# Designed miniproteins, single chains, continued (5): the designs that were tried, part 29

Each design is a single chain, and the fold is of that chain. pLDDT is the mean over its residues in the fold that is shown.

## One batch from the design tools (miniprotein)

Design m17044
Fold by ESMFold2-Fast:
Structure m17044 (fold): chain A 75 residues (1-75)
Amino acid sequence: PSEEEIEEDVLIALSDIYLAIGKNAIRKGDLDGAREVLEKLRKLQEEAESRGFTRAAEHVRQNIEELEELIKKAE
């Protein structure tokens, strides 16, 4: 694969790691930690969009929506 393809796949993987960290924070009652991770996911989405990484942008968007829903339910 090209370096660009690898970079997009890495961004997708990082998004999944952040989602897992956010979910773990919620399970521990650390809502501030979950919100911090949500901000990191939003920055990843902006980066993916600015770089034309359509697959990564959509994947990160879905992870943002999932984490937002979980935070709302825990509040």
Scores: mean pLDDT 88

Design m17045
Fold by ESMFold2-Fast:
Structure m17045 (fold): chain A 77 residues (1-77)
Amino acid sequence: SHVAKGEEALAAGDYEAAVEHYAKAAEEAYEAGDYEAAKEAARKLAEAAEPLPEAEAARRQAEGFIEALDAEEAAKA
């Protein structure tokens, strides 16, 4: 899975590859309607992007994506 590939890349110190795999994992989970898995993958992306100044935009987008899904869930509670 892309989550497993992201974890492997992160363990190897390949933060760019980890960001790419977690982005794919979030996209696949979102398309499947699994918003919990999508948020978890986006959270992992944001963490993997922290040491990469060039990935600041991707990190912010992932954080905004999590906030948007949390707001949708709160509106249904």
Scores: mean pLDDT 80

Design m17047
Fold by ESMFold2-Fast:
Structure m17047 (fold): chain A 59 residues (1-59)
Amino acid sequence: MKEIAEEIARETGISLETAEKVVELYEENKGVMTAAELAKATGISESTALKALKIIDSL
């Protein structure tokens, strides 16, 4: 699971700490979060959040 956060950070350029928060929020909400909601909660752009979701879903 931490490997997903590392991949997100590397692919999107956000910090590892922010990527870990994105993964945690998505898991806490059982996958019921939109890119817009993730962006708002973490302070990243919607396009970055969408890319993060694609990485998570590619597992």
Scores: mean pLDDT 78

Design m17048
Fold by ESMFold2-Fast:
Structure m17048 (fold): chain A 89 residues (1-89)
Amino acid sequence: MEELKEEAEKGDATAQAQLGHLLYLEGNYEEAREYYLKAAELGSAGAWAGLAYVYYEQGNYEEAEKYAKEALKLDPNNEAAKEILEKIK
């Protein structure tokens, strides 16, 4: 966790997305959104999908749909983004 935080703070999009995912699993949705957003802004389709999952768990289906669609714009085959869109249909 500490090593992952250091890499995320250095601007590694993969580390930021991984840290966001770990925070999401812990139920720390506020901090998970911060790290997913940083990774997503660096072009991580997986991080956009991660944001969609966080918003879905919080009951914010409009934002979940928006971020899942952003993930699919970067990676049309992103299974996580497709799965979230199926859940909110």
Scores: mean pLDDT 83

Design m17049
Fold by ESMFold2-Fast:
Structure m17049 (fold): chain A 90 residues (1-90)
Amino acid sequence: LLEALYDPDPEKALEAGRQALTHPDVEVRAEAAYRLGISGTLEGVRLAAEALKDPDPAVRSAARIGLGFATYDPDPEVAELARKALEEAI
């Protein structure tokens, strides 16, 4: 599952990330939240924003870090969505 988060096919990586966010293992969810946040995609940022609501602080921290990088994305839609997600989580 973690290997699939690094798949060069972005659709497969996003699907793996979506599945990993519901995994019982905190380490798996945290890695997924970070990878989805830095994915450079609108769907990845939306999924990482959901991880900001995770009950575990490590998962929430990983999501914040990934979304923090996304605020500097060259795609203005991705960057704005990431900023909004972080602002709403405060």
Scores: mean pLDDT 80

Design m17050
Fold by ESMFold2-Fast:
Structure m17050 (fold): chain A 101 residues (1-101)
Amino acid sequence: TVPILSVEELRELAARVPSLSRDELLATAERVAASVENFLREHGSKLSPGQLAEAESILAGLRLLLRQARAGQVSHAEAQRRLQALLENLIELLEKIEAEQ
C-alpha cells in the first residue's frame, strides 16, 4: 500500500526532479502514479467529472512516461521535463480541489 502524497510532498519532489538520476526519476514517477491511483480509489467518487478526467489524464501521462523511459524512447532531460510538468499539473489539480471544497 502506497500512501497518498500531499501537495507539500509533491512540491518537494518537483523541486528535486532536475537532480534525480534515471533510476530515481523512474522510482519517483512510479510512486506518484501509485499515489494518483490511490487518490482516485479513495476520492474518485467525490470528484466532479472534470476533476476526475484531469486526474485520469495525469495518471495516463505518468504511465506513458514510465513506458517510454523504460523503453529508452525519451532522453533523461525530456523525462525530467515531462515529470516536472505532470507534478505541477497534479499540484494545481489538488489545490483546486481543496479550494473548491
Scores: mean pLDDT 87

Design m17051
Fold by ESMFold2-Fast:
Structure m17051 (fold): chain A 62 residues (1-62)
Amino acid sequence: SKDDAITAANRAVFYAYFYAPNDKEALDAAKQAMDAVLNGDYETARKLGEQALKLTEEALKK
């Protein structure tokens, strides 16, 4: 749903910003997810949000 996509994008921005603030790819993916939400492209927003979360997880993994 639209709300699910918005939640995913917001979560991606939060996690990337606070847990991987030096990972430019994670931050850029999260920002693109939010831009997709603003453009009404909820499918792209979800995909980019998931990508940003994956990048954030990799940045945190030792």
Scores: mean pLDDT 80

Design m17052
Fold by ESMFold2-Fast:
Structure m17052 (fold): chain A 78 residues (1-78)
Amino acid sequence: GLSGLTEPLKKALELAEEVLTKDLPLEEKEEKAREAEKLLEEVLELAEKVLPPEVVEELRKFAEEVKKRLEEHIAELK
C-alpha cells in the first residue's frame, strides 16, 4: 500500500538533499540527480495505482518542483 511508496520517495529525497546541500563534484551531483528523478517517476507510476487522483496530482506537482530545483542547481554549477 502506501508503505511501498515511502521507501523509494525517501531515497529520492535523500539523493536530492545530497545534491542540493553537499559539496560534491558536478559529475556526482548529475548522477545523483538522475537517480532521484528516476525514483520520483517510479513513485508516480505506483501512486497512480494506489492513491486517489487528487493525491497523485499533488505528488506530481511536488516531484516536478524537486526536479526543477535539481535542474536549476546543476545549471548554476556549469
Scores: mean pLDDT 83

Design m17053
Fold by ESMFold2-Fast:
Structure m17053 (fold): chain A 80 residues (1-80)
Amino acid sequence: SALAHVNLGNALLAQGKLDEAVEEYQKAIALKPDFAEAHYNLGLALKAQGKLDEAVAEYNYALELKPDFAEAKTELEKAK
């Protein structure tokens, strides 16, 4: 169920439906708070909305959950 919300969020993000994508990633996190990929994808959607500080917080949390998360590290380097 958490993965299904991430997959739906990814489809919505690809369509530019940013608010709806954020809602689906938040539902995934509510079901599985330690889901590093959901936090990372929420960060991408927040970045697309121009919410850069919130996006950085989500990327940092994804890295706390999964320290070798290369994509989250890359997004943090771009934010510097």
Scores: mean pLDDT 87

Design m17055
Fold by ESMFold2-Fast:
Structure m17055 (fold): chain A 93 residues (1-93)
Amino acid sequence: ERARELIEEAAELARRAAEELRRRGESESAINAATLAAAATAGARRASREEALRLLRRARALLEVAGRLSSEEVRRLLEEARRLVEEAIRLLE
C-alpha cells in the first residue's frame, strides 16, 4: 500500500523533472536519464515484487545520474524522487 503510493509519487516527480530539463534546454544525457527513470518507476507500480525491486533499483541509479547532470532546481526534484524510490525499495525488501 505505502510502497505503491511512494512509487506513484516518485514517477510523477521524475516525469516533471524530465519535462523541466527539456523546457530549460539542459543536458540531453540528464533528460534521457530522467525519462528512463520515470519509465522504470512507473513500470514498478504494476510489476510483481521481484520485478518492481529490479526496476526501482535501476530508477535509483538513473535518478542519481540525472541529478549530477542537472541544475540545482531540477536536481531537487530528482533527489526527492530518488528518496521516495529508496523508501519504496526498503518497504518492498
Scores: mean pLDDT 87

Design m17056
Fold by ESMFold2-Fast:
Structure m17056 (fold): chain A 73 residues (1-73)
Amino acid sequence: SEEEIKRLELLYLTLEAVAGSSEYVAELLLKKAEETGDEKQRELAEKNRAEAEALRRRAEEIRRKLEELKREA
């Protein structure tokens, strides 16, 4: 249905936005770790990168489901 498509589009955009935020935070933390030698910042950067990767994978699954629904509508 069109309503289901719109809900999944919003979910996809939300997951992409959150993933982008986590990637940006990871970049900032990694840069700070490189400048200061702070291993805690590096660990946090890797954690944020891993979270972003997981969110990107989930977004891709939603995108594929959206493509299928749009073909059936």
Scores: mean pLDDT 87

Design m17057
Fold by ESMFold2-Fast:
Structure m17057 (fold): chain A 75 residues (1-75)
Amino acid sequence: MSPEEIRELYVRLTGIQLFLIAYENGAEVSVEELKEYIEEAEEIAKKFKEAGDEESAKLAEELAKKLREKLKELE
């Protein structure tokens, strides 16, 4: 992956983290938004693994797991 692609993954991952923080602090979210962010976090984790960044991949996987737990609360 290029340095630009890696930077984009970090920006996207940070956005998902901020979304989760907002949700945990009472922001209203839809089931559709949660599903989209779960899929995005899993995709980011896969790309970090392919780049050899196992630490960032684990962070993205944990984020996806937390979002899946929140989705179960809404379903």
Scores: mean pLDDT 82

Design m17058
Fold by ESMFold2-Fast:
Structure m17058 (fold): chain A 99 residues (1-99)
Amino acid sequence: SHMEELKKRLEELTKEAEELIKEVMELIKKFEKGEITPEEAIKKADEILERARELDKELAELEKQGADPKLILEAQIKVGVVMVGAAVLKTVAKIELKK
C-alpha cells in the first residue's frame, strides 16, 4: 500500500540518521585522539551537516505525504542529534585551529 511504501522509506531515512550519529561519534573520538586535523574535522562535519539537512528535507516531504507522525518525530530527533554533534565538533575544531 501507499502507507507501507511511506513506512519503508521512513525506516531507510531513520537508519541513515542512526548511521550518521555513529559517524559523528567516531569522528569526535578521532579528533579528541589527534588522529584527524582540525581542518579535516571541519570538512567532515560540514559534509555530515549537509547530509543531515537533506534527510530533514526528505522527512518533511514524507510527513506531507501522510507518514506516521510518531515515526517522523523519532527520525527528526535522530537527525537533530546528528546536527548538534557535527556543529559542536566544527566549533571545537575551529577553536583548536586558532591556537
Scores: mean pLDDT 90

Design m17059
Fold by ESMFold2-Fast:
Structure m17059 (fold): chain A 83 residues (1-83)
Amino acid sequence: VSEEELDAEVREALALIYMTLGKFAMEKGDYQGAIEDYEKALALLPEDSPLRPEVLRNLAIAYRKMGDFEKAEEYEKEAERLA
């Protein structure tokens, strides 16, 4: 296993952790915290990751809960494009 391969595996694992934290924040009604965690997850995932549509959809839901309907629509469209 190369250092580059280890870095990719670590990034994906960390992204899954942030996705879990974001879901937990959503369940508690901490939509701002959920957005922060999902944005961190998205930053760790490669462009072709099959996890990206799920993160983008959850960001759309969180922004909608915050009343930011423009951001919610943007992320929903991105999620649909990648699905």
Scores: mean pLDDT 81

Design m17060
Fold by ESMFold2-Fast:
Structure m17060 (fold): chain A 65 residues (1-65)
Amino acid sequence: SLEELIEKAEEAFKKLKEAVKAGDADKAQEYSEKLIQYLEKIYEVDPELAEKLKEKFGKEMEKLS
């Protein structure tokens, strides 16, 4: 379902942020790839929602940099 894909994208992003903070490049790559896959699946169903999620995640990553 779309809601399940959103939950998986949010979880992948959370783990990506944790990996980046820990300096774990391998985990950061793994979760980045998973996040992209979930966002692509969301885009197929709801492109506007996918773009909003990308913007939200981008802003959170800027705060970490």
Scores: mean pLDDT 85

Design m17061
Fold by ESMFold2-Fast:
Structure m17061 (fold): chain A 86 residues (1-86)
Amino acid sequence: MLERALAEIRERAREEGVPEEALELAERALEAQAAGRLEEAARLWAEAAKITAEALLERGEISEEEYEEALERAEELRRRALAAAA
């Protein structure tokens, strides 16, 4: 249920201090996923993850290495989703 998932993400994000830009991208990703647009969803999720990781790095909550790993993981998930959607 997309509405419930969005509510859970918003509550979790408020607790973790996730940027509003990342929340908007996550909302769009969930809408694309619900509509079966897996390529679009994967791209939006990767972008949301990148923005979130950047904010965590700026706050000193993750290391530079963890930031790079997060970006690599997001890109890998995007590639797998594209392969599955084809």
Scores: mean pLDDT 71

Design m17062
Fold by ESMFold2-Fast:
Structure m17062 (fold): chain A 55 residues (1-55)
Amino acid sequence: SLEQELARKEAVLAILKAALDFAERNPNVPQSEIDKLRKEIEELEKEVKELKKKV
């Protein structure tokens, strides 16, 4: 269902945001990995916004 897809994507988004916070605080994490996480979060946030319009 759309509600289940939304819930799953929201959960993944929360995990990715936590990972980004950890990565930004860790000097051993390459900038390329931080940039990749930010891009994945941006794309997923867009998907969540589109799903919310349908629910």
Scores: mean pLDDT 84

Design m17063
Fold by ESMFold2-Fast:
Structure m17063 (fold): chain A 76 residues (1-76)
Amino acid sequence: SLKPALPLEETIARLKKDVDEVIKTIDKSPFPTSVIVGLKIRLVGDSLDPALREPVQKIVKEAVEKGLKEFEGLKL
């Protein structure tokens, strides 16, 4: 069986959880969903090494786009 042991995959799994929680609470925020999404994506991109930034940001973006589609129909 294939086991994810790399820090990249561990980071991705944690970010998916964070994104899921953000999506669940978006409707309770005083801010527009697009602002919250933009801030989270930027923080992920800016805080990671370039090698990790693109794949992690892409996964976060895809998860957020899928969640937001039910609320706003927005895509990044």
Scores: mean pLDDT 55

Design m17064
Fold by ESMFold2-Fast:
Structure m17064 (fold): chain A 59 residues (1-59)
Amino acid sequence: SMIEEAAKLIKEGRYEEAIELIKQLLEEGMSAREIARKLIELGVDPEVVEKLIVRAVLA
């Protein structure tokens, strides 16, 4: 799943690639809040999630 791939990229420090997947999830109709919640559930730090979601929405 794209959300699991995004979580893996974030954990590996591959933030630009993770942002691209987050943008695709947003385009497919998943809300920023749902993406954030799922990434946190997958073990990503909430502060990192918030920063990357903001980047995906603004870029």
Scores: mean pLDDT 87

Design m17065
Fold by ESMFold2-Fast:
Structure m17065 (fold): chain A 91 residues (1-91)
Amino acid sequence: LEKKLELVEELAKLLKIKDKKKLEELYKLAENHPKESMGVLAISMLVVLEKAGGITDEEIKEAKDVKELFLKAPGVDEELAEKLAELVEKY
């Protein structure tokens, strides 16, 4: 759980999120999914932040790595996807 909460804090810093309600929602997501992989949790957080709408289950299965998965999110460019992948791999 502690590593997942650290992921939320680092993701919030990377995306420059200052909205306390959005942050509380991300913390609850991490607390309610203690067994989820870090990659799946990060994608779920991007959905909450309205940055990952439209990713299909098939696209998730076909992604060869975490960076490719993040690149499928409409609000994520290649530089952000690389930073998100590094963050997820750290935890």
Scores: mean pLDDT 67

Design m17066
Fold by ESMFold2-Fast:
Structure m17066 (fold): chain A 67 residues (1-67)
Amino acid sequence: MEEEAKKVLEEAKRAAEEAVKKGLISEDQAREVIEESERIAKEALKTGDLEKAKEEIERLILQAVNA
């Protein structure tokens, strides 16, 4: 995995774990966010659109927290 994609995924995992710790989302929601983020990052590595992947992952986390 490229360094940029790895960093984005690590940040997503951290944000999801912190949201669970704060009671903002459930463990199930955090798992879904992480799995979807992995799918997005994998697709971005294939297409080269890492910036779009980062934006989509941020949006996914924000949506989960606000749900």
Scores: mean pLDDT 77

Design m17067
Fold by ESMFold2-Fast:
Structure m17067 (fold): chain A 66 residues (1-66)
Amino acid sequence: MTLRITHHGPVTSLIGLALRLIGDERYEVELVGENTLLVTHHGSEEEFEALYEELSADPRFTVERL
């Protein structure tokens, strides 16, 4: 499954998230702009849902399931 993640504000938090996810071979991460990531998940559905819920709870991010 794929998530579109848009950050509202300074890019520092988005860069930190991108570096965390790029270090994990279960994720394919594409930066599609200064504040938007596309994340494709190649691991378990449980881990994907945990990431989606974590990011959706953070008001700095808008998270969309594709």
Scores: mean pLDDT 74

Design m17068
Fold by ESMFold2-Fast:
Structure m17068 (fold): chain A 67 residues (1-67)
Amino acid sequence: EKIKELLEKYKKDLEQATRDLEVGRAENEKRRPYLSEEEQAALDTALRLQEVGIEFLKWMAEELEKK
């Protein structure tokens, strides 16, 4: 049942990461008018890295569900 435990963990991590990304995106948009172009680019890069992490967790969960 280790696979079931890992799947549940990945699903929880994915749900939390998705919520965190949505909150972070909204907060960054509120701050954007007060930021320099370099600071905005850094935030956009951080959000993109979070998106990649979410895609990876989603892929792992889908693979575990297959078997």
Scores: mean pLDDT 77

Design m17069
Fold by ESMFold2-Fast:
Structure m17069 (fold): chain A 77 residues (1-77)
Amino acid sequence: SEAEARERIEELFKEARRLLEENDYMGASDLLTEAVRLGKRHGPALQEYALLLVRSLDAWLKGDEERAREYEARARG
């Protein structure tokens, strides 16, 4: 279901953030790729949700904490 897919995307996002904090960039990238693919399978709203979370983590890695917070807020509504 869409609700189960959204929950799975959240789990993948949280695990990816943990891996990034441990400097496992490849592991994080794999999980974020899975999240985007899962979003695409369930439609444009969940695809946008996953992409906004990915953009949030990318901004955070680049040191742009304000932009990271903006993307995460947009993802969560």
Scores: mean pLDDT 85

Design m17070
Fold by ESMFold2-Fast:
Structure m17070 (fold): chain A 80 residues (1-80)
Amino acid sequence: MELLEKVQKIVEELRKKAEELGVPRSTIAAIETGVILAGFYLLRGEEEKAKRIFDGTIKLAERYNPELAEFLRKKREELL
């Protein structure tokens, strides 16, 4: 229950920050999907899959905006 609430909050904060940084909407959608999918695997206890998906999502974000990637790295530490 608490994990799903944390993931939802991260997705909401991510969307606002990415929009502020001028990241394209299609890229924001891809990054949001990555965060949601990582959260889903964490909920299932599949921590290694969650880590790989989160790391891939951070790498995608870094290609578009370094500040967005840093935001996601901090959120990864809070979840994992």
Scores: mean pLDDT 83

Design m17071
Fold by ESMFold2-Fast:
Structure m17071 (fold): chain A 66 residues (1-66)
Amino acid sequence: MELQVELSLAVAAYVADPDDEAARRALVEAISRTYGISEEEARELLEKVQAAAETGRQAAREIAAE
């Protein structure tokens, strides 16, 4: 349960201040520890998730603008 708590707190900190490099680093570390992957792999996954989320936001705005 501690890894889930760590991940939840890291996500909350990152969402509150996404421009904070320390919060982003903490999130990468939390993902790495929670899923047992390297920090490099966790960073790549975060980048892909962020890209997908941005694409989703853009698509939602385009639908709303119709």
Scores: mean pLDDT 71

Design m17072
Fold by ESMFold2-Fast:
Structure m17072 (fold): chain A 72 residues (1-72)
Amino acid sequence: ELDREIELGIAEITVAVGEIADKRHPEKVTIEDLERMIEAYRRIIELSTDPEVRAWAEERLAYYEKKLEELK
């Protein structure tokens, strides 16, 4: 379905941009940025049927959830 593919694509782009930002300037990543990345990773887990992609997204989700907890 086109809507599902678009949602997955948006989530994948969101996490790619977020990962680059965190890699280059982790000190500039805000709580809002982390929450956006967490939501995007949850969306990837929900929409992806590839077990490798899901496992990767679950690992990255746990990483960003921990970072968010450290800032709160």
Scores: mean pLDDT 82

Design m17074
Fold by ESMFold2-Fast:
Structure m17074 (fold): chain A 97 residues (1-97)
Amino acid sequence: AASSISGKANPGTLEKGETVTVTVPAGGAPAVFNVPEKMTLTVTNLTDASALLIDEETLRIFLVEAGGTLEIELPAGTYSLRGFDDSKTVVVEVKAS
């Protein structure tokens, strides 16, 4: 899938106004990122396979449906993105506001 990064990429930490594209390959490890403060994330799944957004502290799981968009307000914390089916690659665009 063709994807673009807009704004300043910050390794492992997401900044307000940043847009990052995250690829989780089939059989790969989840992508882990930090939310440094309370912010709204718009998470768009660019693939035809469902993705999961996981709060690593609370273990709350949010489904990002294939081709769908999840808009959610998240507290500061550590989060991960992975495919619902680990045999499938997922590509997810995350926009922080």
Scores: mean pLDDT 78

Design m17075
Fold by ESMFold2-Fast:
Structure m17075 (fold): chain A 55 residues (1-55)
Amino acid sequence: EAEELLEKAREYEERAEELRRKAEETGDEKLRLEAEILEGIAGILRGVANLLLSK
């Protein structure tokens, strides 16, 4: 289960990077906000996974 959370976090991190790149190229504020949200979600998932792995 913790491994699934880490995998999901990695997916969101990758998508967030892609959205940030697009936001920089286009100046689209919506894409930048989406990237920030995905980064936040990925951080939470990593935190929960690390907590589970710590017993």
Scores: mean pLDDT 81

Design m17076
Fold by ESMFold2-Fast:
Structure m17076 (fold): chain A 78 residues (1-78)
Amino acid sequence: MDLIRLYGTKVSSTIVSGTAKGESKDTRLKQGQKYKDEGVKKAAEIGEKLAEQARKLIDQYEKQGLFNSDGFEKSRKE
């Protein structure tokens, strides 16, 4: 978890620092786009993993009767 969080922070900081540090306008734009795309890919990967884990936990608990009809479970009869 720490590595994932640090990676996201590093990407954001690198976009800011790399774009701002005394490079030509064209080079700065290319660096910004590269880091942005990398950040989006990492965010999507993290999101997918967390969503899968959450779904499995919900399904498991619901089947075990730990979740009742709280709004997540649909009535079996109706």
Scores: mean pLDDT 56

Design m17077
Fold by ESMFold2-Fast:
Structure m17077 (fold): chain A 58 residues (1-58)
Amino acid sequence: MKIYRALVDVPKQDEKTLEFKKGDLLELLKEISGGFYLAKSLTTGKVGIVNKDFIEEV
């Protein structure tokens, strides 16, 4: 399981994007073109799209 940590707070913007708080842990599910990942929040259990520049691998 590949884990990333959120670097910033991201509020809910739409149905497809993942909301999270700085320091939240995210599981990488799939790499998407254009610098986005499909990830699951380990805090909320929700799945959505994340900009790779807002997260770092742990």
Scores: mean pLDDT 82

Design m17078
Fold by ESMFold2-Fast:
Structure m17078 (fold): chain A 118 residues (1-118)
Amino acid sequence: MIKLTESGGGTFAEGSSLTLSSKISGDVNLIGQVGWWAQRPGEPKELLASMDLFTGEVSYAPRVAGRATISYDASKKTVYLNLTDLRVEDTAVYYNVAVDLATGEVYEGEGVEVTVVA
């Protein structure tokens, strides 16, 4: 069974940066894609960043393009999201997700709370 253990949430100043991390436990060979979703208060979940683990191809939502970086450290089995120039609109619960390429099943972390204050 795949488990995603997320960290790096908290309260951040506007204009600062954050790093979220998610450690994958279980068989990572079952995972084809990883991503970070954000759910802002009163809004649906939005996919902010994704990475194909076989090709290394990355994509970013327009809202965070140029500010977000997704990366994967295979030695630590850890997915990172770096987000710079934080805005109050970045206040959200952030979820790391992993997709089983064979089945399309999505594994989701419990979520990390991020609050950005002006």
Scores: mean pLDDT 85

Design m17079
Fold by ESMFold2-Fast:
Structure m17079 (fold): chain A 64 residues (1-64)
Amino acid sequence: AEEYTKKGEELYKQGKLEEAKEYYLKALEIDPRHERAALGLWQVLTLMGEDEEAEKVLAEVSKA
């Protein structure tokens, strides 16, 4: 989980939002409650204009 989250953060800093999204999703598949991965995914989805998916990510994290 952490390894994929770190890769997602690196891709996000490079402006590779689609690739960053993919790695954050992989991290959450391993650890669904990984807060750093969920926050990163939410931020990427918001920047991509995928507001509905961003809200879904926040709802899942808030439930925990």
Scores: mean pLDDT 76

